# Designed miniproteins, single chains, continued (3), part 107

Each design is a single chain, and the fold is of that chain. pLDDT is the mean over its residues in the fold that is shown.

## One batch from the design tools (miniprotein)

Design m11717
Fold by ESMFold2-Fast:
Structure m11717 (fold): chain A 109 residues (1-109)
Amino acid sequence: MIKVVQSPSSVTVAEGGTVTLTANVSGGNITKVKWLKDGVLIGEINASNGETKFFAGTEDRYTISQSGGTYTLTISNVKAEDSGVYTAQAISDEGTATGQGTQLTVVPA
């Protein structure tokens, strides 16, 4: 059984700042972890080699990294439009598990 636990549950950051969102993944042979914003795919990482792919022009501000079962999405130069629910989705040979999400709130600097 795959389990994805995201932290924090909510976070507030000022425009122009940097924020990190974490997903702890356990209980399976993980092949890929996807990050979604409000249900839309924004990036993914290959768990075997650390190769990342980004969607919707996020590669200049977004970074995805892995250390063991910990997957981190870092957003730099945060913009107001980055506010939303960020969800991690782990893919394995046994299926897919989705985290509970992190609510990001961006405030004016």
Scores: mean pLDDT 84

Design m11718
Fold by ESMFold2-Fast:
Structure m11718 (fold): chain A 83 residues (1-83)
Amino acid sequence: SAAAEAAARAALAARLQALDAQFRQQLKKTKTLEEFKELVEQYLNELLALGLISEQQKEDALKSRDSLYLVLGDIAGLQRRLA
C-alpha cells in the first residue's frame, strides 16, 4: 500500500540520518588512522545491513578513497531523494 511504502521510506530516512549523525560525531573523536578505518568499516557494515551497498562496494571502499567517496556521494544523493 502507499501508506506502507511511505512508512518504509520514512524509516529508512530516519535510520540514514541517525547513521550520518553518529558517523560525523564519532569522526570528530578519531585520533588515529586505525580508528578512522574502524569507523569507516562500521559505517559501511551498517549500509550493507540496510541493503544500500553490495559486499563488493564495501570491499572497494575499504581499499580506495575514491571508491569510498563514490559510496558517500551515492548515500548523500539517496538522503536528498528521501527528503
Scores: mean pLDDT 83

Design m11719
Fold by ESMFold2-Fast:
Order: sequence, then C-alpha cells, then structure tokens
Structure m11719 (fold): chain A 74 residues (1-74)
Amino acid sequence: MNKEVLELEVEASMYLIKGAVAKLMGDLEEAAEAYRKAAEKFEEAYKATPEEDAETKEILRENAERAREEAEAL
C-alpha cells in the first residue's frame, strides 16, 4: 500500500471515531464536522490510490459515501 494512502486512511478512521464519540455525547455539530472530515480524507485516499488497485478504490469510495451519509443524518 502507498504510505500516503495509508496515512489518509488512518486520519479518516480517527475522524470516524471522533464523530461517533461526539454523536454519542450529543455534540451533533462536532459529530457532523468530524464525519465530513472523515469523508474528505477517504476521498483524498481514493484519489491517491493507483487505478490498478480497484478493490481498495471501491472500499475508499464506499467509506467516503457512508461518512457523508452519517454527517447528513445528524
């Protein structure tokens, strides 16, 4: 895996955790912002992933979409 892609995935995962914790605490504005940041990081990872790694690209695209859906649901 490209180191840049891995670092972006780690950042995205940290924002997902932050969003989930904020949502549980009732901090909906902070949760929405964290989920939006997670989606942005997954989108960046998607763009940095080589075309030949279609499986990783699909997973990153789905993760970005789900993070956006979480933000919109708040």
Scores: mean pLDDT 84

Design m11720
Fold by ESMFold2-Fast:
Structure m11720 (fold): chain A 70 residues (1-70)
Amino acid sequence: SAASKRLGALPDSKRRQAAAGIALATGGDAEAIERALRAGSSNAVIARAGGVSPATGANAVKMAADLLGV
């Protein structure tokens, strides 16, 4: 499965940590990113929530998944 779906399946505390990390990397809204992760959204939807290009969003999601070991 895609990294975004693995992050979305994490417990609430770890998913919030992932969203905060993605928000820091993208300059986006952590709450909007957390909602997108929880909903099982694609990298494109998460990138939109972060206000960045799809490539930047995909990279931030991958880095968050790698850092959290998922």
Scores: mean pLDDT 79

Design m11721
Fold by ESMFold2-Fast:
Structure m11721 (fold): chain A 93 residues (1-93)
Amino acid sequence: MEKALEVLREMLELANKRTPGSEEELAEAEAKIPGLLEELKNNEEEARELIPLLAEAWRNADPATREQIEFTLKVLEHINPELAEEARKEIAA
């Protein structure tokens, strides 16, 4: 569960560096996303602190990383639609 938030942070770091991830790295991140779902349910306040970082990562991201961020947002919509809406507004700003 804590490792799922670490995966999200790693995705944000990759986006900020504007370095394209390999197909294997993207597949590994996708495999860890189900764990992120459970972590977000338990730590909503902590997840909210990640929204500005996610928006910054989106702006600096390559297409592959943006696709992963979009998948994370869809996952977040399933858990907490309100938090996902806040994240989308930050990305749009």
Scores: mean pLDDT 60

Design m11722
Fold by ESMFold2-Fast:
Parts: sequence; structure tokens; C-alpha cells
Structure m11722 (fold): chain A 55 residues (1-55)
Amino acid sequence: ALSPEERRALIKSLKELLEKENIEPKRPLSDSMDPEDVVNEVLDLLAKKNQEELA
């Protein structure tokens, strides 16, 4: 399990990654979310973007 500080840092890093890749999440990412759910959502968005770029 992640500490609260690690959880916030992870979510912040994922938000910065989405912003850098110019990907808008379907819902605002909150520091109250499960970090595993946030990671899965970000990975799904990145995979979808990569598939659209290859199509």
C-alpha cells in the first residue's frame, strides 16, 4: 500500500504526464481516488491515444 504522501505524488505525476501528452481525462483526477484506479485510467488513455496515432 502507498503512503498518503506517495499517493499524492503519484497522482500529481500522472496528471503532469496527461498534461504533457495533451490528453484530457474523462473526469478530474482527485488525490482522494484509489491510486491503482488512477494508474489504470491513465494507462488506458495512453494506449487509446497510441492506437489512434497508428490508425
Scores: mean pLDDT 70

Design m11723
Fold by ESMFold2-Fast:
Structure m11723 (fold): chain A 67 residues (1-67)
Amino acid sequence: SREELARELAREVAEEEGLSERDAALLVEGAVAHAATLPADTSEEQLREELVPALRVAARTLKARAE
């Protein structure tokens, strides 16, 4: 499902970027919310292309805040 893909992408980015469990949970919540705003006919590939860059920016922002 769209929600499951968004959660999986967020977890992968969180692990790659070394986020804490708390920040990883925030990233997952943000990914699901963002995915919900996209058109219902958005393909899994389009969802991935849209979410992954946004998730990487968000993850790096969370890491910078934690410093």
Scores: mean pLDDT 81

Design m11724
Fold by ESMFold2-Fast:
Structure m11724 (fold): chain A 91 residues (1-91)
Amino acid sequence: MKLAIEAEAETAMGLIEAGVYRAIGEEVEAAEKEVEALTEGIRRLEEALEELKKQEPSPEVEKAIKELERQIEDLRRRLEEAERRLRELRE
């Protein structure tokens, strides 16, 4: 859980940076920062998931695995949307 919390905080900071670029009209830079933040966030959560899978099975570990899998799925959907927007801005 600690690694997931850290990954969420890092992802949130990257998304805030993207939001600042968007607010000042730097649309391409904002989209690039958003893709970068989401990609790194997914990687960090996948690392946390692999660490949990190494632990002995318990109801607490199983709940943590399910929660991380849901968070990773959500971030992957957001990444696909951000990558699509970045492609549209570059074309």
Scores: mean pLDDT 78

Design m11725
Fold by ESMFold2-Fast:
Structure m11725 (fold): chain A 115 residues (1-115)
Amino acid sequence: MAALLEEMRRLLAEIRAETDLARLAALFDELWGLVVRLLLDPAASPEQRREAVAIALEAAEILLEAGRRTRDLTAVEEARAWAELLAAVSEDPELRERARELAREAARVAAELAA
């Protein structure tokens, strides 16, 4: 668990620094795999689950902004899917609401890009 969180923090730092959308998408796929592994692990503490959701939400927010800026509907739809799943699995009320807000914003951006 501790090793998964350290790897997630490392990937988030790389995501924050990445400007190439294709590389960003690959980093998001890697981070998402680690997030799912942690959230499905029954040994994960509530604190570890909360941190994993918070990291994933920040990454999804970065993906949504990148997709909006580059007009990439695929990136926006991926950010929406992440946000919807994080809203469903989050045990923390603040993170759950943040995920719901991100999902609504991603849906709005997707509609604007499709018009």
Scores: mean pLDDT 85

Design m11726
Fold by ESMFold2-Fast:
Structure m11726 (fold): chain A 63 residues (1-63)
Amino acid sequence: GLQEAADLVIEALREKGADERTIGSVRALAENQDVDGLKRLVEQLHAEGLLDPETKERVLSLL
């Protein structure tokens, strides 16, 4: 579900050394139940190289 997707994104971002601002954005979307917002952010993070294709696919499968 949404929380599992958000947790996976946060874990991947922490492994990449992403800042707390980026992690905070993911948390805010999950807290607001914003599925479409999280989908858009996942696409953006993948485009920026912060999420690999496998992680992106896995996250989107939970949304």
Scores: mean pLDDT 85

Design m11727
Fold by ESMFold2-Fast:
Structure m11727 (fold): chain A 110 residues (1-110)
Amino acid sequence: MENLKKIEQLIEQVQEHLKLAKDAVEAKDYQAALEHLNLAEETLQEMLELSTDSRIQGLIKKLLVQVQNMKRAVEAKDEQSFKEYYRHAEQLIAQITSLVQIEMTETKAR
């Protein structure tokens, strides 16, 4: 249970780092965008170490791939590809958040 609460807090931090990276890309500050994406990647790695659920682990790994794709798009200054990968990342964050909330609710109900 404590690990799930920590994962919930960490996914909120990932979401904030990705939002700041998007804002930086829109401002043409590609250096700041890479710094925020690196922080998101570090936070996702911490989440992966805390996760014992194979479904949550799978979604975190998919989100790490999207962050790596966003870093490549930033390096290429490809804002359109960045926005596409960002949209996929938001969908994965929503799925992780939903699974964490469901697991926490089921644990409290039993």
Scores: mean pLDDT 86

Design m11728
Fold by ESMFold2-Fast:
Structure m11728 (fold): chain A 79 residues (1-79)
Amino acid sequence: AEEAARYAREAKRAALAGDLEAARRYAQMSKELLSKIDSELAKKAIENLEKAIEAARAGDHVTAAVAADEAYRLAKELA
């Protein structure tokens, strides 16, 4: 959970810096770690990471950062 939260935070930082490729990569890493956790919080964090990945693919760095931040907060609750 701690590592997943860290990757979600890195995804937010990358999105804010305009590095959407790094944002997608970090969000995907966070999602893969959270997929091993059977909890409602992990499911909600994954949904937000998927939103961050889609926003980053669309070039929307603000939406990507917001979604990654929400995923970070949810993943931190699991730690």
Scores: mean pLDDT 84

Design m11729
Fold by ESMFold2-Fast:
Structure m11729 (fold): chain A 79 residues (1-79)
Amino acid sequence: MEEDLERARRILDIVDEALKAVQPELDSLTPEERKIVEEKVRMAALDAAQKALDEGKSYEEARNTAIEAARKVVEEFKA
């Protein structure tokens, strides 16, 4: 049983959920802006999820942290 593989899979799922959470904001951007912001969202969500799990938080807490990081990225882009 590979705990590392399950963790990696869950982190990727969390990143996908974070992207879905900010989908309306991404859809409002130009194709060029969307590519830049989407990559920043992926990176921020991945970093937030990994840090939360490294701190011993649950997958649900990691997901919530990743979604908040994604929202912060789109908010900062709008500013």
Scores: mean pLDDT 82

Design m11730
Fold by ESMFold2-Fast:
Structure m11730 (fold): chain A 130 residues (1-130)
Amino acid sequence: SAEELIKQAFAAYEAKDYKSYLQYTSQALQTLMKEAKEALENKDLEKAIETLSKLGQLLGELSALLSGDKSIPEDLRQQAIDILDQLQELLRKAISALKNKDLEEAKAYLEQAEQLLQQLISLLDQIAKS
């Protein structure tokens, strides 16, 4: 579950195992996105909003950690922050669309967010290997 992956990510962070932290966080982000899309396909708007809110919280926590980590090359760090900012904006728009019961608009924002999430995960994998 996403909750178990988040717990494993936090344990890795406390152990200063930043590679495992990034790997578990990437898996948690992917799991939450899939759960949000499944909730939307099932027209479970409350679950979709709750899941996207959890995804946004995890992205915010990741952004704060990356912003503080001066060991990450500046160019990779800035690219990750830029993608995180765009993802958070798309999630805010998706949540707003769901609150207005506009499922087509919400789906369009989630498809854009999923593409950016794949770019973020590739970048996090690169950071973890550096």
Scores: mean pLDDT 88

Design m11731
Fold by ESMFold2-Fast:
Structure m11731 (fold): chain A 75 residues (1-75)
Amino acid sequence: MSDKARQYLAQGRQAFQQGDLEKATQYYEQAVRYAEQAGDLRLLGEAAMGALKVGNYELHDRAVETAQRLEVRRG
């Protein structure tokens, strides 16, 4: 799961660098999904930042909320 999230983050960054905001958004959506499944707070943070860069505030808020819930649940 974490490896898939990292892969989609890399693909999202590449698409963003190429100016393909639609493809970048799709990859960041997948990165959030896999980071959520992995429970990886760092990858959720990175995916949230990617979502902000493409202007997807809903995806950003979702990733942040999930990270906060996971942190509280573990502690």
Scores: mean pLDDT 81

Design m11732
Fold by ESMFold2-Fast:
Structure m11732 (fold): chain A 83 residues (1-83)
Amino acid sequence: MTPLEALEEMRRQFRQALEDGDIRTAAAIVHDVLLYDLGWTGGQAGQAQRELEKASLEELRRRGEEVFDRATKLTTTLQQNAS
């Protein structure tokens, strides 16, 4: 599975968690993207996760989609430059 395919699968799982009202799972998925795709430290990603768990569903969706947009752009650029 390519890094971009893995990221698309995580985004699908994030959106499903939001539809299910599973705020903790949605926040945990954003944590993993911050840590593994955006290179954040465990401390920074963990702090973001805790803030998202306390946020409204609308704020969680907004911040999560922003994180996925940034990760997708970065992963696409790195994949194109690796050829």
Scores: mean pLDDT 83

Design m11733
Fold by ESMFold2-Fast:
Structure m11733 (fold): chain A 70 residues (1-70)
Amino acid sequence: SDAQKQLQKEELNLTKDTFARLADAVADLLAAYQAGKLSREQYDQKMAEVAAAILADRDARLAALRAKIS
């Protein structure tokens, strides 16, 4: 149905936005690590925290999109 196709498009766009956010966060943290602003331990911890936060936000938004299907 058209409603199912629209949901698939919105889910795909959410996935693309999530990957873009992860790529930007990785680039920023890697640049800070290479500049000596973060220790290796701080880099690893912040990478895990930022990835978890972005994925949790994506999962919440995905659940909200799916809840709109009647």
Scores: mean pLDDT 84

Design m11734
Fold by ESMFold2-Fast:
Structure m11734 (fold): chain A 82 residues (1-82)
Amino acid sequence: AKLKLRIVLPKETSQSAVDALVSQLEGLGFKVKVTKGENYIIEAEIEVEKEKLPEYKKKLEDLGKIAEDSLGAKVEIEVEDL
């Protein structure tokens, strides 16, 4: 199964905060893409066995909540069975 995370951060978010989120996601084994425009958009994905999906989803939910509470982020988590 493929697990995807999208985080949209306000333009005024510090580069160090963006880098910290990227490092945490990469440390969890995610492939991370960052696009910078009017906002920072962090997209992360990983392919995992279905039995591991609940564990990885929980880790993303925890990280996403920190980003929402601390940085005003908008977080979306998607699961693909493909």
Scores: mean pLDDT 81

Design m11735
Fold by ESMFold2-Fast:
Structure m11735 (fold): chain A 73 residues (1-73)
Amino acid sequence: MEKEKKLEKDINEAIEYFIKEAQRLGDTEAVEEIKSFKNNKNIAIDITIYYYRLNHDVSKINEIIKLSEEIKK
């Protein structure tokens, strides 16, 4: 399986979560900024790690870090 596709799926899940939360709060500026995070790989990875940290999913955090390191090679 392609490592990039796995990471992209996790990034999309995290970003969609934060977009929905920002929309729920009526913060239209935050929605636009969060959408732009997909354009910066480092920011996208950081927000994805933060998302799984909020869910206390240590295994998923470790998986994302490993995938991001392997893709940089």
Scores: mean pLDDT 78

Design m11736
Fold by ESMFold2-Fast:
Structure m11736 (fold): chain A 88 residues (1-88)
Amino acid sequence: KESELLSKLAEAYGNLLKAAYEASKSPEEAAENIEKIRKLFDDIGSRLAAGADPQVLADILLEEAKNTDNEKIKEELIKMAEVLKELA
């Protein structure tokens, strides 16, 4: 159900923000990492609302995961991509 998948997506976003906060060594680093994730999620949410293919959005998240240095942030990006694939 869409409601269940949206709930999972929100949970994945929360987990991603927590991972970014916990991985950061300073308040400045935490703010930077959180802002990057927030902008990424805003873009994905906007595209979903406009009728974008969730599979394409999942591929964007997987590419971001490849470019991420932190393993925990990478793991949560991959989990969010899997939720988007379930929406397709």
Scores: mean pLDDT 79

Design m11737
Fold by ESMFold2-Fast:
Structure m11737 (fold): chain A 83 residues (1-83)
Amino acid sequence: SEKVEMVKKAVEKLFELLEKSDNQELIDRRIQGFVETLKKLKDKEAAEEALRVIDELMAKSTNPKVRQALERLKKEIEELLKE
């Protein structure tokens, strides 16, 4: 699915930003923008793929700040899936 591929790429780009940037305002805006994009797509499969990629990235990351940001994003997406 094109939507699934776009979401996977977006999560991977967000992870790269989290690894390279200490700009918390930029990080917060990118996370919020990603969550809003998922809300607009209303595609459960794309949201579930995002969670899968996030879990994979969390498992390989040793950076506490990156892990915390990914855990926050995961919770936001899980709440969207409950709607």
Scores: mean pLDDT 81

Design m11738
Fold by ESMFold2-Fast:
Structure m11738 (fold): chain A 62 residues (1-62)
Amino acid sequence: GAAEREALRAELERMGESAIAAGLSREQVDELIARSLEIYEREGREAALEYFERETVRLLTK
């Protein structure tokens, strides 16, 4: 529901702040959050979080 989506968005924003501190731009984090929320709608919370973590590592890795 809407409450679950908002809770996930808040969690992704906190993760995004850590990603920015590690070297990602605000633009990259906003894109990751948007795509993670699309994955949440189709595949659920676990898939969305896994995607965000995997892509954050990929973008920070040379």
Scores: mean pLDDT 86

Design m11739
Fold by ESMFold2-Fast:
Structure m11739 (fold): chain A 87 residues (1-87)
Amino acid sequence: SLEELVEKIKEAIKEGVKKGLSPEEILKIVRKIVEEALKTLSEEEQKKALKIFEELLEVFNENENKLSIEELAEKAIEKLDEVLEKL
């Protein structure tokens, strides 16, 4: 489900920060999670999953040189929590 996808992305971001991964490395992991989920989601859920990923890319790209990795992760998680409330 989309809810399961969003929770999995949140966990991947949290684990990436704990492991000291770069924003680019975290996004690479998130991209793989989204790509695998697309294989099992309906057409409507696939569109929503891609939009969620696009919004995450915006957060990372706009803030990558302005925020610490911890602050970037916090903003990304806040965005994902907003998505979960609308699901």
Scores: mean pLDDT 82

Design m11740
Fold by ESMFold2-Fast:
Structure m11740 (fold): chain A 94 residues (1-94)
Amino acid sequence: MEEERREEHNKLLREINERIKKAKEKGLDKEEQEKFAEELEKEMREAGFSEEEIKHVLIRLAQEFGDEERFLELALEMGYEREEIERELARAAA
């Protein structure tokens, strides 16, 4: 049961990663990006992912789309220090 649930979570995470890659390749606008993020969040909640796991995926999505404001917001909610977040953004921009 636990192993089966773990396999389902890993499969969904792989599918999410592929969907993020395809969305980035399509060049979604901000409204399409927001809708995509909302659909992923809903799907992950329905699949039984934790709020922490959902936030990690949303942080990655914001980073992939270059949404620095959303990345900062989510990372702060996860308990990261502003200084640490600013260092990661500077690294990603280089």
Scores: mean pLDDT 73

Design m11741
Fold by ESMFold2-Fast:
Structure m11741 (fold): chain A 82 residues (1-82)
Amino acid sequence: MEEKIEELVKTLEEYYQSRFDKLEADLKAIRGELTEEERRDLETVRQAMDNELKKMKEYIKKNPEYAEDYYKSFLARLDAFY
């Protein structure tokens, strides 16, 4: 169980980073250099994602028996959203 939880957390962190990197790359490809406003918007998205990741980690720690189910549901949401 412990090893699975560690893998889930690692995969979530890598997934978030990958999706954020893709979003930034896509924006740069479309717009060239990001404006100051676009940079602030991107930082807001990053903060929102970081908050979601923190909530997920807290949930997994409190409910390890449901970690896999929550993880699968969360990945499906990320795939649909990004």
Scores: mean pLDDT 72

Design m11742
Fold by ESMFold2-Fast:
Structure m11742 (fold): chain A 56 residues (1-56)
Amino acid sequence: SMELQRQILRLEMERGALEVAIAVEERSPNPDQERIAALRERLAAVERQIAALEAQ
């Protein structure tokens, strides 16, 4: 459905933004490990949601 495709596209955009945020934090002189862990947890959740929608 068009709604399904729109949900997937929104999640893919969020995934991309999270990957960039993780890379920026990891390249910092003093990487915030707690922030990186939180971003990676959110990334995993987004990837699980994309997989669930793709299975429809």
Scores: mean pLDDT 90

Design m11743
Fold by ESMFold2-Fast:
Structure m11743 (fold): chain A 70 residues (1-70)
Amino acid sequence: SSREALAEAVARIKEGVASGNKDALLATLQALREKAIRDGDRSTEALARSALRAAEAENGKPKTLVLVPP
């Protein structure tokens, strides 16, 4: 479940970056973080929180390539 949400969030992030839709990107990351908290998935929650902070800042790498764990 959290892995599926993460994969969907990555796809949405790629779409949001291409479209420039920051609000959609932030909403997707917040939803992922909330789901990870509900599932007790601390790794996904930390990743979502880190990505959310990066997305909120104009400076810094969005980390799209490494957002999904290998």
Scores: mean pLDDT 63

Design m11744
Fold by ESMFold2-Fast:
Structure m11744 (fold): chain A 111 residues (1-111)
Amino acid sequence: SKEEEAERIFAEARELIAAHPDSLMAPVLQRLVDAGPRPYELPTAYLLLAFHYLELGDFEKAIEYAQKAIEVGGKDSALYLPALQVLYYARKKDPEGARAFAERLFAASGL
């Protein structure tokens, strides 16, 4: 179910925060998990996990979760273009470019 998927993804998010508390994505991901595992937040959770794995150099997981963000959120989602950027940087194996993009996105969106 979507509820079980949300519980699994939010548990993974908590584990990533605990393992990498000083990462750029940790405070953003912490705000999401503090809100609780809501199924409608799944596309956002997938996108934030994709950025976090990309920051860590795990390109395979970054691609997997960016594709999941697109699959669950759809092409009309505000998350669609950010997810395509994660796919671009992950396929290029460019974590520095991804970081610059994330910093620009957060500055523009007030995140």
Scores: mean pLDDT 79

Design m11745
Fold by ESMFold2-Fast:
Structure m11745 (fold): chain A 61 residues (1-61)
Amino acid sequence: MRYSVEQLRREARANEEASRANFKKAEQDPDKAYQYLAAGNINLVGADTSRRLAEEAERLE
């Protein structure tokens, strides 16, 4: 459990950055905005999941 906490936090960070990039692309390309917003939301959910798993693992020790 402990060894995966840093990995999960890294995954959360990467997903947050991917989400921001997709939301930025949605802003730049209105015709594809919905696709980029959907991708950004998927990344955001991934980030939230990884972060929650890391917090739970730390809490349990």
Scores: mean pLDDT 79

Design m11746
Fold by ESMFold2-Fast:
Structure m11746 (fold): chain A 88 residues (1-88)
Amino acid sequence: SVRVTVEAPKEVKVGAPLTVTVRTSRPADITVTLKDENGNVVQSASATGVTEATFTFTPTKAGKYTVEATAVGPDGDETVAESDVTVY
């Protein structure tokens, strides 16, 4: 199995860079989505075969968001980690 951790700021201003760092215990295919309060994906990015990746999103609307990181390891096992972000 792959261990995944996601690091994101708790608060960011509208139009400011939201930097998300994802780390995995083994090389994994990572997909990161920025979801709004209603669960709609507003931005996404991915990286393949990595143990660490940094993604930058720019929120265009204030609100409560969830950053979701999905990692698929070399054995095909999927692991998910989430972090909440408030945009003001």
Scores: mean pLDDT 88

Design m11747
Fold by ESMFold2-Fast:
Structure m11747 (fold): chain A 85 residues (1-85)
Amino acid sequence: MTDLRERIVAAISKLSEAQQERLAEILRELGAVVPDKNITPFILANAIIGLSKEELLRLSERLLEEPDPAAREVARLARELAEKM
């Protein structure tokens, strides 16, 4: 869990600020509790870790639609987390 969380934080940190805000929107659409302001890679990673297996798979599929290559790494890590559940 700890190493995967750190990898997720690192992947999110490579996203632009606008893409981090977009990830927060996607997480809220999936039912995750994400604050409206002061969004950090740590907050986003904690939201991802709190998702169910089904929600993690939906997140992965949604992030593959994003133009940012860093979003694909977040998608891969979300799928990896789902596989451990």
Scores: mean pLDDT 81

Design m11748
Fold by ESMFold2-Fast:
Structure m11748 (fold): chain A 90 residues (1-90)
Amino acid sequence: PVERAVERLIRALEGFIKVLENAGLPKEYIDKLRELVERLRAATSPEEIKQALREIIKVLNEIKEKYPEFKPLADALISLVNATLDLLDK
């Protein structure tokens, strides 16, 4: 269950990164999100996954605060991250 949730989240994040690139957001946000996707792919423990997921939430909150037009998409991703965190706590 957790592996599928992480795979779904990675795909959703990659889709979001493309949307942000096409909208011309600063490279700093694109690079941070790409780094976090790679950290999720490389994670070998629940603790490593949780750390990456918490940092993803932080970056998504920064994006939606500075770029309110992305709030609905960022909120949907945060919901997916929280659902994945809930699976790790069981």
Scores: mean pLDDT 85

Design m11749
Fold by ESMFold2-Fast:
Structure m11749 (fold): chain A 71 residues (1-71)
Amino acid sequence: MLTGAQALELMGKLGELFGLSGKELADLAINDPEKVKKLIESSPELQEWLKEQGVTAEEAAKAMSEVAKKV
């Protein structure tokens, strides 16, 4: 399971790769976590990073949604 810090790091990586702001990523994570999961799965770089963390794209998208709701 991703920590809050790792979920924020993932948001930063998604913003850099897809040209999305932190606000746009937070809105997506809350309103459409399935879209976030697909964005992660579309990036070989993010898939390798998730493998290093020992989590799936689905678990990562869920962690981002939980962090976005708190911030």
Scores: mean pLDDT 80

Design m11750
Fold by ESMFold2-Fast:
Structure m11750 (fold): chain A 83 residues (1-83)
Amino acid sequence: MEKIKELREEAEKLREKAEKYRKDAENLREAAKYNEELGKKKGVEYYAAADINRVGAEVSEELAKKYEEKAKELEKEAEELES
């Protein structure tokens, strides 16, 4: 029973990490849109900032997916040990 609890607690921590990365990706996409609008009004230099934020959002989203998959693996392992 203790091992099942440990696996579920580890999976929960990984899901929390995934949620943090998803929020980071959302914030970076909002920042990218903000900088894109500034680029239209103030200068092309803001488009570079928007591109950096978009790449950062993609990286954060990919990390979120990896942590979610790892959490699912641990959850399945815990389910298998319930017998």
Scores: mean pLDDT 84

Design m11751
Fold by ESMFold2-Fast:
Structure m11751 (fold): chain A 65 residues (1-65)
Amino acid sequence: SMAAKQQQLEEEVKKLLGEAQRRVGELYRKALESGSEKLRQEMEELARRLAEEINAKAEEAKAVG
């Protein structure tokens, strides 16, 4: 059903958001521990890419309504 497909996509978005927060947090902690500007920049870039993927999934969920 369309409702089941939308719910599945919403669950996928929730999983992506949780994983994104975990990975960004890990990189942020490593950047603080090392004092590395490079790691901080990598964390910001990863966060941006993950947000884009999550937004794409959210738009897909809307499209199946």
Scores: mean pLDDT 75

